# Designs tried in a protein design run: designed miniproteins, single chains, continued (3). Part 107

Each design is a single chain, and the fold is of that chain. pLDDT is the mean over its residues in the fold that is shown.

## One batch from the design tools (miniprotein)

Design m11946
Fold by ESMFold2-Fast:
Formats: C-alpha cells, structure tokens, sequence
Structure m11946 (fold): chain A 60 residues (1-60)
C-alpha cells in the first residue's frame, strides 16, 4: 500500500486537491483534514499526486 501526504497552503487548496483526485482516481482513498491531503492506494500514486498539486496550485 502506498501513502502520501500533501500539506496545502490553505484549506480550500486541500479541498480542491482532494476533489480532483476523487474525480480522476476513484480507486485512491482520499482524506482531507484541514490543510493536509492524505492519498492511499494499492498502486503507484505518482499521477494522483500530480493532479492534487496542480489543483492546489490553481488556488494560489
């Protein structure tokens, strides 16, 4: 199992990042708590991490 945590600059950014991953990677378990986005999967998270960071970046 792969686990990755992203600290967003804002709670809105974290929410946007989490929703983007849920939309495009439904097999990834997404947990958003404050500014922290936790991604969990049995497969590689590289693409999901990229999608989350892109969505978070749009909030800056």
Amino acid sequence: MYVFKIEAPSEEGARRGGEEVKRHFPDVKVTVEGRTVTLESDGPLTRAIGAALAAIGESI
Scores: mean pLDDT 82

Design m11947
Fold by ESMFold2-Fast:
Structure m11947 (fold): chain A 84 residues (1-84)
Amino acid sequence: RKEETRANAEAFVRAVQDLLDAGRYDEAIELLEAVKRGVEETFGEKAKPAVEYLDKAIQAVRAGDRDAALEYTRKAAEEIVKLV
């Protein structure tokens, strides 16, 4: 359901935020990559906007830009909710 997907999307954003707050950047990247694979496998081409934001979030984590990483993670989560 859309409400369950929104709750899961909020939990995903919070998990990324908590990993970044803890300095666990490799784990944050692993989580972002896992979500990217999951949405690509489930929605295919329709996942493109979410995937583009997830890629930007991963790049921001690698650059040490925590604020950009969280912003792109939130945008990816919003796009995932639109797919359901």
Scores: mean pLDDT 84

Design m11948
Fold by ESMFold2-Fast:
Structure m11948 (fold): chain A 94 residues (1-94)
Amino acid sequence: SKILEESQKNLEERLKKAIEGKFSEEEIKKLKENVTHPFMKLLVAIYLASKKKKWELAEELKEQALRLPDLSPEERAKLTKEVEELIKELEKEE
């Protein structure tokens, strides 16, 4: 699917930016406030993990982001809740 191909390219570019810690404070705020997709929440979590030098966690989150298209709706909902709680924990350590 063309839509899936475009999503994969966008996913790769945003994952790279998250791992490199290149999101601005304004970009992070927009991701947190306007997040409607599990992928966007994973980008925030990867960025925060990378900034805290939690590289193993960042790689695990990256693998979860890459697997999002293969997840059931139930698995996706569970992952979304887990990532939301993880973001809260990572922010409290700042």
Scores: mean pLDDT 72

Design m11949
Fold by ESMFold2-Fast:
Structure m11949 (fold): chain A 82 residues (1-82)
Amino acid sequence: SAAAEEAALAENAKKTPLEHVKKLPEAPELTYEELLEKLEKQIEELKKEMPKLDEKEKEIAEELMEALKKAKEELEKKLKEE
């Protein structure tokens, strides 16, 4: 149960990164632009690492990259709409 709960919490954090950040007391420390920049760096770093990964690591990296792309698109949408 503990392992399943931990996995669910980690996955929930990936699904709603903005909501997670919004709930943190330190959230106002970063602007949406700064969050976008960090997400872009993480995506680029992951993409550069991906060819060096084994099959299992590559699968995890692809899943993480899709989650990061989704978070980036959501942040970009919020920046446009303000």
Scores: mean pLDDT 65

Design m11950
Fold by ESMFold2-Fast:
Structure m11950 (fold): chain A 58 residues (1-58)
Amino acid sequence: SKEEEIKKLKERIKEIEKEIEELEKKLKEEGYNKEIEFELGILEGIKLLIEGVLKLIS
């Protein structure tokens, strides 16, 4: 159902936010890392796309 799809998308955003926090922590511990910055960029992009989809279906 639409309600179940919305719940799944919100859950995925929460998971992505947790992954971002873990990568940001790693970046602070290790200093500048090009691969981590690329991963952060990808995750931020995916999050924005999911938020866009939620806005369309909500």
Scores: mean pLDDT 84

Design m11951
Fold by ESMFold2-Fast:
Structure m11951 (fold): chain A 58 residues (1-58)
Amino acid sequence: KVEELVKESLEKMTEAAKKGDLEAVSQTAADLYRQLVALGVPPEEAQAIALKVANEAL
């Protein structure tokens, strides 16, 4: 559930990063954060996950 969401977000961010679309990377990271919080992940933890995934995509 969370793992699948992280995987899909990473793929999407990596595609955007290849195109130099940093705005799309930022939007996808924000969307990932919101979805993780909606799934019951604490905000602090969700932020750390979203940031880690974005850094991995870049």
Scores: mean pLDDT 82

Design m11952
Fold by ESMFold2-Fast:
Structure m11952 (fold): chain A 61 residues (1-61)
Amino acid sequence: GMPRLTPTQGAILRELGANPEGLTARELAERLGLSQSTVTRNLNALEAAGLVRKVDGRYRV
């Protein structure tokens, strides 16, 4: 089954899905109106779950 996502994690995944070239944590924070710390914490959780990967400082699905 799909992993249980928070609303913030779902929003991050939607933004990354719309931007296949990848986004930095800063760009995600600016787009979503969140702090960079909040975005980074959620990106770390999503990467641990295998849902995103980091390539050259950019996050991608």
Scores: mean pLDDT 84

Design m11953
Fold by ESMFold2-Fast:
Structure m11953 (fold): chain A 66 residues (1-66)
Amino acid sequence: MEEEFERVLARAREIADRVPVGAPLPSVKQLADILGVSEETAQRAIDWLEEEGLVRREGDRYVKVA
């Protein structure tokens, strides 16, 4: 479970790193589909990216900030 989530975080980070600063990330639903996980797990990965300072919530989207 923990190792699987670490893999999900690594893939989410790869996706975020390919997004230019100021551009929106895929939606939680789209990210869940891309990563092959539940929307709840995708939301946890996005929350982690926000805590790392890579993304910020703006309305219904998450935007790359670093």
Scores: mean pLDDT 79

Design m11954
Fold by ESMFold2-Fast:
Structure m11954 (fold): chain A 72 residues (1-72)
Amino acid sequence: MAAVEEAARRAAREAARKSGAPEEEVLAILRAALRGEEGARALGAFAARSTPAQTAAVASAALRVLEVAAAA
């Protein structure tokens, strides 16, 4: 649990730094992704109003966080 949350916070910070997306919004999307179907909806809503670079950074972060959760 704690290790996955730490990975999510780290991924959100890195995605925000690379793309300029708001860190707290990215973190909320990553947490939604860890809850399954909510993640797909949250990412879709974000993509509709963000840049392609921001969407790519967040999607990459979500995949990495899900990989860490699967390995735990």
Scores: mean pLDDT 79

Design m11955
Fold by ESMFold2-Fast:
Structure m11955 (fold): chain A 56 residues (1-56)
Amino acid sequence: LPPLTPAERAGIVAAQTAARLGLSDEEVAKIAWRAFQEGLTEDEARRLAEEVARKK
């Protein structure tokens, strides 16, 4: 297996954080894709998930 890229790690962190905060599977997938596409850092990905959770 090749090592995970930073973007892939960001997607995973966003997904895990969103799921932990009780967001739906649909929202989790959406947030993960956005973090991956924007090439966010792991910290930025976590903050994105928290921000979306606050809006709900």
Scores: mean pLDDT 79

Design m11956
Fold by ESMFold2-Fast:
Structure m11956 (fold): chain A 76 residues (1-76)
Amino acid sequence: ALEEGRENYKKGMEYLDKGDYEKAAEWFSKAATAYEQAGDRLNAAMAYGLAAISYFKAGDTEKAEEYLAKARQLAA
């Protein structure tokens, strides 16, 4: 889970650098889920936040709002 979270986070960053925002969001959301399963709330919140930003850049405002809400819940 924790190692999976780190690997998926790296994939998200790779796609973000390439400007593939939809795939970046997908990998960041997978990273967030893996961090949650590991009990790592802070890294899960950060990964959900990056998924939200990536969905916003992709033009998917509905998913951006959904993932932002997930990030806020874990950061509180």
Scores: mean pLDDT 85

Design m11957
Fold by ESMFold2-Fast:
Structure m11957 (fold): chain A 94 residues (1-94)
Amino acid sequence: AAARAIETLREAIERLAEAAKEAEKAGDWNSVIALTLAIASLSIAITAIERGADPARELAEAARHLRLAAENSTNPKAAETLREEAERLAREAA
């Protein structure tokens, strides 16, 4: 459970990092900031799980943070990536 949760979070970080690179190429610094903050929140979740936090709770909370980031995003591609990764995290939490 913990190892799978951490792997799911790492995969989400990789996909968000690629979205951040595309936003940077487009000069969309608002999306770069939003995606970077999302990546930071997922890294904190990984650290919490490694320190004994409940993987399901951390995945659910991470999914909530990504959904909020998507709702506040003005870039449709960034919002879509954030929503897709939130859905994956929520599914793994169930």
Scores: mean pLDDT 85

Design m11958
Fold by ESMFold2-Fast:
Structure m11958 (fold): chain A 90 residues (1-90)
Amino acid sequence: VEELLEEAERYLEEAERLIREGLRAVAEGRLEEARELFERAREAAERALRAAREALPLAEGEELERAEELVERAEVLLKGIEYYLEKLAS
């Protein structure tokens, strides 16, 4: 359980970093680089979501609360990433 939670946290941190770099690329007019960064962020967020979801049936108490929070955070990030990728494809 702890290993899955740590994996989810690491991938969420990676996704957040990639989102920040992608937003900077958009602001600077580097739209192709931004798309690639958001695609990488999506992969990281998807991996985080999978790890957090795998932790749910194994977790109890405080670990369950953490797994639920990580699932929610990953889903929110994915929704945001999808929004930006769709906008860049337009």
Scores: mean pLDDT 87

Design m11959
Fold by ESMFold2-Fast:
Structure m11959 (fold): chain A 60 residues (1-60)
Amino acid sequence: MEEARKKALEAAKAGDAAKAAGILGSALQNEGYDGREVSEALRELAEETGNEQLLQLASI
């Protein structure tokens, strides 16, 4: 999980919203989180990195 969050953060900082969402979303779903939890985590990552595309992908 921590490695996936680090990779997602790096992808988001590089401007790759789709890659960041895919990495973090898959990791959270594998641990039993789904739907709303994934969307909330993506929104938090978007706010931390200023990635507007990632914020759009975080829509429920």
Scores: mean pLDDT 77

Design m11960
Fold by ESMFold2-Fast:
Structure m11960 (fold): chain A 87 residues (1-87)
Amino acid sequence: GKKKELEEKIKKEIEEILKELEEGRISPEEAARRLVEIGRKAFEEGLEDVARKAFRLALDVASDNRDMVNEVIAEILRLIGDELDRE
């Protein structure tokens, strides 16, 4: 179904980001930002498990950068706030 296809696509996008990070093609900060954006899209589509995976990876990648960890946390809190406002 469409949700399974979207979940598979998001998993592939996560793998590509991690590959680009491993190859040194993007910074940890850029990888964390892209993972947050993917997690946001997954969360908005109701794909909680893959959204949680993307956010956990973003925090892991950002773990040595306090400013980036704070940015990831802020985006997660924004998503929770938006969902609460939607009742």
Scores: mean pLDDT 77

Design m11961
Fold by ESMFold2-Fast:
Structure m11961 (fold): chain A 85 residues (1-85)
Amino acid sequence: EELLKKADELADQADEAYRNGDFDTAIELYKEAIVLYAKSKTREGHIKATAYAVRLLALSVEHPEHRDKFNEALKEAIKEADKLE
């Protein structure tokens, strides 16, 4: 529960940073949120981790100038989540 709550807060902060054009902050916050969702080991956490990973892919397509940053963050989040299993 604590991990889900913290991940939700980070995801909300990431969305706000993205809307403000602070892509570097948004990318890092999305990455942290995905990792915490995965660490929760709950159905809800796994669903949300997947949803935000898909969102990073969508943002890399929407912002090709930042594609490498979004893709690298996604790879790092998957790697960190995978370490838990």
Scores: mean pLDDT 80

Design m11962
Fold by ESMFold2-Fast:
Structure m11962 (fold): chain A 74 residues (1-74)
Amino acid sequence: MAEIAIDLGRYYLKQGKYEEAIKWFEKAIELAKDDPELQARAYRLLSEAYRKMGKVDEAEFYEKKADELIKEAE
């Protein structure tokens, strides 16, 4: 399930394994196609992983994607 993919991604993120974390967050986004709030959470975590890798442009891109998904839910 998408929540398990997020938990695994967060586990790898905490271990400094950012590439593995990214793969799990991408999996969570795929699994949560019909859940915008869960997709937004996964995009925010993906953004955090990219920022920790020094990939600021990719981090900002995914942060904006998360904000877009939540904007209509507000």
Scores: mean pLDDT 82

Design m11963
Fold by ESMFold2-Fast:
Structure m11963 (fold): chain A 95 residues (1-95)
Amino acid sequence: SEADELTALGRRYILEKNYEKAIEYYEKALALDPNNAEAWANLGLAYLKLGNYEKAIEYFEKALAIDPNNNFAKENLAEAYEKMGNYEEAKKVRE
């Protein structure tokens, strides 16, 4: 699908560490398929890498609302809380 192709492009840009382009393609993918937990988690990762911790937390929480067992989203959510100095919340997120 078009959403799958856009998600694949977003994933490619994450691997290339082009986080701004990754955001562009994941936002387009999520406009077509908002129930894609992987796309929300990778959008969160891109914002985390760019230092926007508030948006990273928001998007990891969206991923976990769809897939509560997404360990990638959990670990990166904990890292985002640690980057903000919120060590208590980071500890609560980690299983």
Scores: mean pLDDT 91

Design m11964
Fold by ESMFold2-Fast:
Structure m11964 (fold): chain A 99 residues (1-99)
Amino acid sequence: MSVAERIDARVRRLEAEVEELRFQGKLTAEDVIRYTEEAEALFAEALAHADEMSPALWARLAHLAGRLATAAVEVNAPQEVVDRARAIARTARALADAK
């Protein structure tokens, strides 16, 4: 399994977990903080392996981060968490568009 395949699998899993919790009305500010930290770790790993990242995978990471930013606002998470998620979304989108 390539690094890109592993990152893709983890992004897909995080997206599914966040959407399931939102659908169930169980998503908390603590959950959004934790998922944002996991997204930041994945983003850092993706940056370290940028040459292996496809535009589609950068776009997927941007989409996850954008959803986390929206979720953070909805659950009244600290503004810092919203800003961190938005920063990941913007940078990942720029990287998707640059390839």
Scores: mean pLDDT 86

Design m11965
Fold by ESMFold2-Fast:
Structure m11965 (fold): chain A 69 residues (1-69)
Amino acid sequence: AAAPAVEVSEEVREEARRELEKAVEELRKAKDEEAIAQLEALSEEEKKERLEAVARLLASRRAAEEAAA
């Protein structure tokens, strides 16, 4: 398979996108021009890697929450 295991659901991926959008808005609100410039300089591959990393982190947190509940 070309994709990692289905630990990351579509719901988790959507939440990861929302988290990244909020992070960008926070940077814009803080007027952190350097951080914004760094994000804009990211390649499409790097942006995908960031989204995947956030999605996996969220999936791991959800799995831990379910195990703790």
Scores: mean pLDDT 69

Design m11966
Fold by ESMFold2-Fast:
Structure m11966 (fold): chain A 55 residues (1-55)
Amino acid sequence: LQQRIDELDERILELARRQMEADAAGDHETARRLGEEIQRLVEERRRLEAQLAAS
């Protein structure tokens, strides 16, 4: 579980950087889409953390 959480953290960070770059470039549609993907991964991460805490 911890390894999967760490992998999600890395992916979220990468997408957050791309979202900032898209916003800076004025590509607000791409930034919004990336934000939605980040939100999905954050929800998945929370689920995995709950499973880890229950162990």
Scores: mean pLDDT 82

Design m11967
Fold by ESMFold2-Fast:
Structure m11967 (fold): chain A 62 residues (1-62)
Amino acid sequence: DHKAKGEELFAQGKYWEAVEHYARALLEDPTDAEARANMVAAYNKWLASLGEPPLTDPVAPA
């Protein structure tokens, strides 16, 4: 169940993976308004996360 997996990934903060699973759900049922709303929400969260580097690169001094 791609929609349920998307919800799990969204809860884990894996927003892009959530978008991918919601997109798969929409390919199977393009009229699913809930999957669309959740995909948009996950996509917006992913865009916000792109401005935050997780760690310094491996060449950075300790």
Scores: mean pLDDT 71

Design m11968
Fold by ESMFold2-Fast:
Structure m11968 (fold): chain A 62 residues (1-62)
Amino acid sequence: MDAAVETLTTLLQDPDLRAQAKAYLVSRGVPEAEVNAMDNRELAERLVAAVRAHLAAVRAAE
């Protein structure tokens, strides 16, 4: 499902969207140092994985 990663990588060229993505990953328990070391593609991949895991956990609770 590379289309989601490609789309997010493009969107993360925007500094405001990149800041929001980093804040989201930190809120999901990713260390700030790790998030700050990632490039836009790595951020997009981690964001897709984190959102997928979050949605799976929410659906499993109901």
Scores: mean pLDDT 77

Design m11969
Fold by ESMFold2-Fast:
Structure m11969 (fold): chain A 85 residues (1-85)
Amino acid sequence: SVAAKQVALVLRAIGGALDPNVTVEEIRADVEGGVDQLIKEGTPEELREAAKLLRTTAEQLESMGHTDIAEVVREAAERLEKAAE
């Protein structure tokens, strides 16, 4: 389901941020792939809800000092918002 893919995208971003063996580039690739799948399968409403979830996730990552990953997640949210137009 699209909701399961939204949760999976958040978990990939958080999991990558907490794993010192995962690079920002790998997290970016995983997040971008997840966004591509959401845009392909999601309704505008589902894409807007995913974007809200990602913006909240980015704020939490930034508060934890993961600024680079927070930017990746914000870019993903902006892309979902544009696709929902």
Scores: mean pLDDT 82

Design m11970
Fold by ESMFold2-Fast:
Structure m11970 (fold): chain A 92 residues (1-92)
Amino acid sequence: SPKEEILKIVEEFLEKLRGLTPEQADRVFEEAEKKIREIAKKYGIPEDKVDTLILSLRGTLRYLRKKGLPDEEMREVLLKTAKAEIDRILAE
């Protein structure tokens, strides 16, 4: 399932966020974005939907960093948001 494969990449990204600097986190996010786009291409998901998902995830990460949430809470909120956004954007 494309949703399951994308969610797995998001979960792996969130685990890698632990103890990273903003610059390191941005690089890990870029790697996750590339993997998400590869899955989208494999399953024929339109590029505009993938762009919307990536923008939503990046915006949420930026917002949570600005709020200064503890790493654990930030990861939990990001995972919950990612699940909801994947379901919303990739729903048919």
Scores: mean pLDDT 79

Design m11971
Fold by ESMFold2-Fast:
Structure m11971 (fold): chain A 55 residues (1-55)
Amino acid sequence: SEMEKRLEAEYEEAFEVWKRVLLSLGFPEEEAEEQAEKIARTMAEIERRALEKLA
């Protein structure tokens, strides 16, 4: 669905952005990846719920 494509794109963008931010703050690469994944998943879930309410 269009919503799923949007959420997938948002997840990928958020993951890349937050991974870079965390690395710049001195986090180890492994921890930066794990935290960025958690942040990206949480943001995608929030966005999914918001999109469902706006439909």
Scores: mean pLDDT 82

Design m11972
Fold by ESMFold2-Fast:
Structure m11972 (fold): chain A 57 residues (1-57)
Amino acid sequence: SAEEIAQALYDAFGRTLRQLYEEDPAALRPFLIDRLGVPEELADAVTARLRELLESE
């Protein structure tokens, strides 16, 4: 579930998420919760997977 959410967000918002992560890595988790509606209980897993996706290229 968290992996599927991370992939969907990366596919839809990858450019925006990459810019945010490059400017302020600590802002990624709060952005996912506050702006994209990721449940807090999934936020750590989704953030970790998104970091992998953003760093893979």
Scores: mean pLDDT 82

Design m11973
Fold by ESMFold2-Fast:
Structure m11973 (fold): chain A 72 residues (1-72)
Amino acid sequence: MSVEEAVDEAARALGGTPEVRELLQKAADAFIAGNIDEGSRLVAEAAQRAKASDEGKLALVRAINTAMEANA
């Protein structure tokens, strides 16, 4: 699973708004750069803006974690 694919999956889980997708892409880029704090903050912001359920938040974390593992 690529980072781009994980971002697409996570955005879809949150209803696929462009704003949420942009935040998730920035979070993925931050994680790849080793900026874990920045990436985590951006994921939290995306989930907050989407009014995500706990299930949606877990889907976001899992998708990004899978992409990070695939790129390690």
Scores: mean pLDDT 70

Design m11974
Fold by ESMFold2-Fast:
Structure m11974 (fold): chain A 66 residues (1-66)
Amino acid sequence: SSLVEEGHIYASRGDFRLAGDKFEEAGEKTGDPLLLYVASVMYEKAGDKEKAEELKKKAEELKKKQ
């Protein structure tokens, strides 16, 4: 998936906000809670604690709906 690849590239460059955006989009399109969790970690690294908490809750809800 190009979105996951883009997320890894941005993360490797320290562009955590852009990495989070790519992993969030990938997780929403695929319904994969792990990708939303990874996005939450990226937003934490970017200093966006509110967005990180929001996505972590969304990932937990998706995991329960499997």
Scores: mean pLDDT 87

Design m11975
Fold by ESMFold2-Fast:
Structure m11975 (fold): chain A 59 residues (1-59)
Amino acid sequence: SLEELKEEIQRLLKEAGYPDFKVEGETLEEIAREAARIVREMNDPKLAEKLQELIEKYK
Protein backbone atom coordinates (compact mmCIF):
# COMPACT_ATOMS: atom_id res chain seq x y z
CA SER A 1 0.00 0.00 0.00
CA LEU A 2 1.04 3.63 -0.36
CA GLU A 3 1.12 4.00 3.43
CA GLU A 4 3.59 1.10 3.64
CA LEU A 5 5.74 2.77 0.98
CA LYS A 6 5.76 6.04 2.95
CA GLU A 7 6.74 4.18 6.13
CA GLU A 8 9.59 2.36 4.35
CA ILE A 9 10.86 5.64 2.87
CA GLN A 10 10.73 7.28 6.31
CA ARG A 11 12.72 4.35 7.73
CA LEU A 12 15.38 4.68 5.01
CA LEU A 13 15.65 8.43 5.64
CA LYS A 14 15.99 7.89 9.40
CA GLU A 15 18.69 5.24 8.91
CA ALA A 16 20.57 7.58 6.53
CA GLY A 17 20.56 10.31 9.20
CA TYR A 18 17.58 12.40 8.07
CA PRO A 19 14.85 11.61 10.66
CA ASP A 20 13.11 15.01 10.35
CA PHE A 21 12.13 14.61 6.70
CA LYS A 22 8.59 13.44 6.05
CA VAL A 23 7.33 12.15 2.73
CA GLU A 24 3.89 13.36 1.61
CA GLY A 25 1.78 12.32 -1.37
CA GLU A 26 -1.49 10.63 -2.24
CA THR A 27 -0.25 8.72 -5.32
CA LEU A 28 2.82 6.66 -6.19
CA GLU A 29 3.86 9.36 -8.67
CA GLU A 30 3.63 12.12 -6.04
CA ILE A 31 5.60 10.07 -3.51
CA ALA A 32 8.26 9.28 -6.13
CA ARG A 33 8.63 12.99 -7.02
CA GLU A 34 8.95 13.94 -3.34
CA ALA A 35 11.58 11.24 -2.75
CA ALA A 36 13.54 12.41 -5.81
CA ARG A 37 13.44 15.99 -4.49
CA ILE A 38 14.79 14.92 -1.09
CA VAL A 39 17.72 12.90 -2.50
CA ARG A 40 18.63 15.77 -4.83
CA GLU A 41 18.82 18.14 -1.85
CA MET A 42 20.79 15.60 0.22
CA ASN A 43 23.27 14.85 -2.59
CA ASP A 44 23.45 11.24 -1.38
CA PRO A 45 23.78 8.76 -4.29
CA LYS A 46 23.55 5.68 -2.05
CA LEU A 47 20.26 6.89 -0.59
CA ALA A 48 19.06 7.74 -4.11
CA GLU A 49 19.67 4.14 -5.24
CA LYS A 50 17.85 2.69 -2.22
CA LEU A 51 14.83 4.95 -2.75
CA GLN A 52 14.70 4.13 -6.47
CA GLU A 53 14.75 0.38 -5.70
CA LEU A 54 12.00 0.77 -3.10
CA ILE A 55 9.73 2.77 -5.43
CA GLU A 56 10.24 0.24 -8.27
CA LYS A 57 9.09 -2.52 -5.88
CA TYR A 58 5.70 -0.75 -5.54
CA LYS A 59 5.09 -0.31 -9.29
Scores: mean pLDDT 77

Design m11976
Fold by ESMFold2-Fast:
Structure m11976 (fold): chain A 85 residues (1-85)
Amino acid sequence: MEELKEEIKKLIQEAKEAIDKGDSQRAREYLLKAMNKASEYAALAGNGELMVEVGRLVTEALKAIDKGDSQAAKDALQKMEELID
């Protein structure tokens, strides 16, 4: 469980760094990897509400990245990180 949390946090940080560099493709790749790991974590924890919230925040972040709204994308990623803690 703890190793999985660390992996998710690292992927979220990588996505934020890609956003800061203007690399939308890399940001999406890291975000999708973070989503997959967060879904795995939620399933292991038996937390269906966490799975729903992760999906919502991923959708929000992807839309923000597509619109070039770096702040909104990073805000959604920050909320995902807080859900895992």
Scores: mean pLDDT 83

Design m11977
Fold by ESMFold2-Fast:
Structure m11977 (fold): chain A 62 residues (1-62)
Amino acid sequence: AEVKITKEDGLYVVEAVVDGKRYTAIAKDEEGAKRAAELIKKGGLEMAKKLDEIAKLEKKYG
């Protein structure tokens, strides 16, 4: 999967394309962003979905 990491508003945004679908994950630090990228690369679509759900929770409470 193709993954890129961008820093926005003090957060790290991880964008991934898996099976032609784009997913976004958010991390509070660079280590979290790298971990998210690795999980998406290894776990594929299902991991991308889980990280996107976690990012939504972080956005609600962060």
Scores: mean pLDDT 74

Design m11978
Fold by ESMFold2-Fast:
Structure m11978 (fold): chain A 76 residues (1-76)
Amino acid sequence: MEEEIRAAGEAGREEGARRSPAAADYYGKRSGTLQAGRIQTALYPEESDLILEGTKRLVDGLTAEAERAAAAARAA
């Protein structure tokens, strides 16, 4: 039940990435986030621009959040 709802959310992300199999695999593999996205892009060069843009936006967002968390920790 809970897993079904979570799976639906993941499926929505895959569809939002224009049904790219590389994007689907990338969202499933958050470990080594940047490297995973780069590897998937290399597998399908014709879609590289779309995959790179999506991957970059996601990584940039996560990086900004991490930087803010680090700044808060330094203030403590």
Scores: mean pLDDT 55

Design m11979
Fold by ESMFold2-Fast:
Structure m11979 (fold): chain A 72 residues (1-72)
Amino acid sequence: DETIERVRRGLDMAAALGATSPEDAEELKRRVEEALRKGDYEAAKELIREAAAEGRLLPSVAEELIEVIEAG
């Protein structure tokens, strides 16, 4: 799935740039991929929003990832 691969690449880049930890990036990739494969786009977006709200992901990166999910 193109959307899943784009989210995975975005989270890998965020970890490389220090916008999230490698551990948080791996957990988010796992949970978001699971939600997207179930067709639960709202759950996928909420996982990203909660990570940003908890300070585990930069808000600007979270917004970009949400746009990727909404475009899929």
Scores: mean pLDDT 84

Design m11980
Fold by ESMFold2-Fast:
Structure m11980 (fold): chain A 57 residues (1-57)
Amino acid sequence: SPVLVQSLIDYLEEQGKVEEAKQIREALEQGDYEKAAKLLSQATGLPFSVALQIIKQ
């Protein structure tokens, strides 16, 4: 879900993880969904499979 992805990026920025949020956004702009999911997983602590589902929904 694009809305859920944006909410998580906003959450990371609010937590001071501005660089991580930027890297996730850049990966999404490049269409690199696996890289975006890996970065989201690392930044949030969510399992990679869950992060990938969030990005692909």
Scores: mean pLDDT 84

Design m11981
Fold by ESMFold2-Fast:
Structure m11981 (fold): chain A 82 residues (1-82)
Amino acid sequence: MEELKEKLKKLADEYSALAGSYQAQADRVRTEAERLVEKYKDNPELAQKIKEEGDRRVQEYNDLAEKYKSLAEEYKKLAESL
């Protein structure tokens, strides 16, 4: 059962890496949206649209990060139980 345990650990590590990748993308989108809102502060309509789109994209990436983080935890526990 060592081979199955190792495969589950590797899958947990891969999902953990994916969660980290999506979290990094959320952080980049947030930072870029904040920069663009400041850049276009003299155009309130455009600034608001950028903020709303940025907030939406950050939420989507955060949801993906949480999902893969949960999967990583599940597979790690399964590997530890074997």
Scores: mean pLDDT 87

Design m11982
Fold by ESMFold2-Fast:
Structure m11982 (fold): chain A 76 residues (1-76)
Amino acid sequence: VEEGKKALEEGRKAFKAGDYDTAIENYEKAVEIFKGKDPKGAAEAYANLASAYHFKGDDQKAIEAAELARRYLAEA
């Protein structure tokens, strides 16, 4: 859980800097850490992934990540 929070923080720093590729990498890391352990954390990571993909122009992946965020939020 702590490592997942660190990955989210690093992702947010990259996102703020406009480095969407690094943000995506860190958000994906957060997803893997939270998966099966913290559904709310996984939902947050997927929501941030959706935003990063959207800003990168990958609308298909953004939609997929947003749908996963909703699914994990329902499990919380």
Scores: mean pLDDT 82

Design m11983
Fold by ESMFold2-Fast:
Structure m11983 (fold): chain A 77 residues (1-77)
Amino acid sequence: ENDKKAEELLKEADKYIEQADRYESQGNLDQALENYVKAAFLYTKALEYATDPELKKQIEAKRDEVLARLRELGARR
């Protein structure tokens, strides 16, 4: 059950990443940043529910990638 909820939150976070990538490609850095922040929050929530070690690694990797992207976007002012 918890892993199922983690997977659902992961999919929701992935949708925000898709939106953020679209905004970034269009040069709308403010909206890209907002959507990456939302994705990071959802990955963090998913990690709280995840009990399977492999699922946890997948979510952690995606969260860390988003956090790195957020730092890069902040530098592109």
Scores: mean pLDDT 84

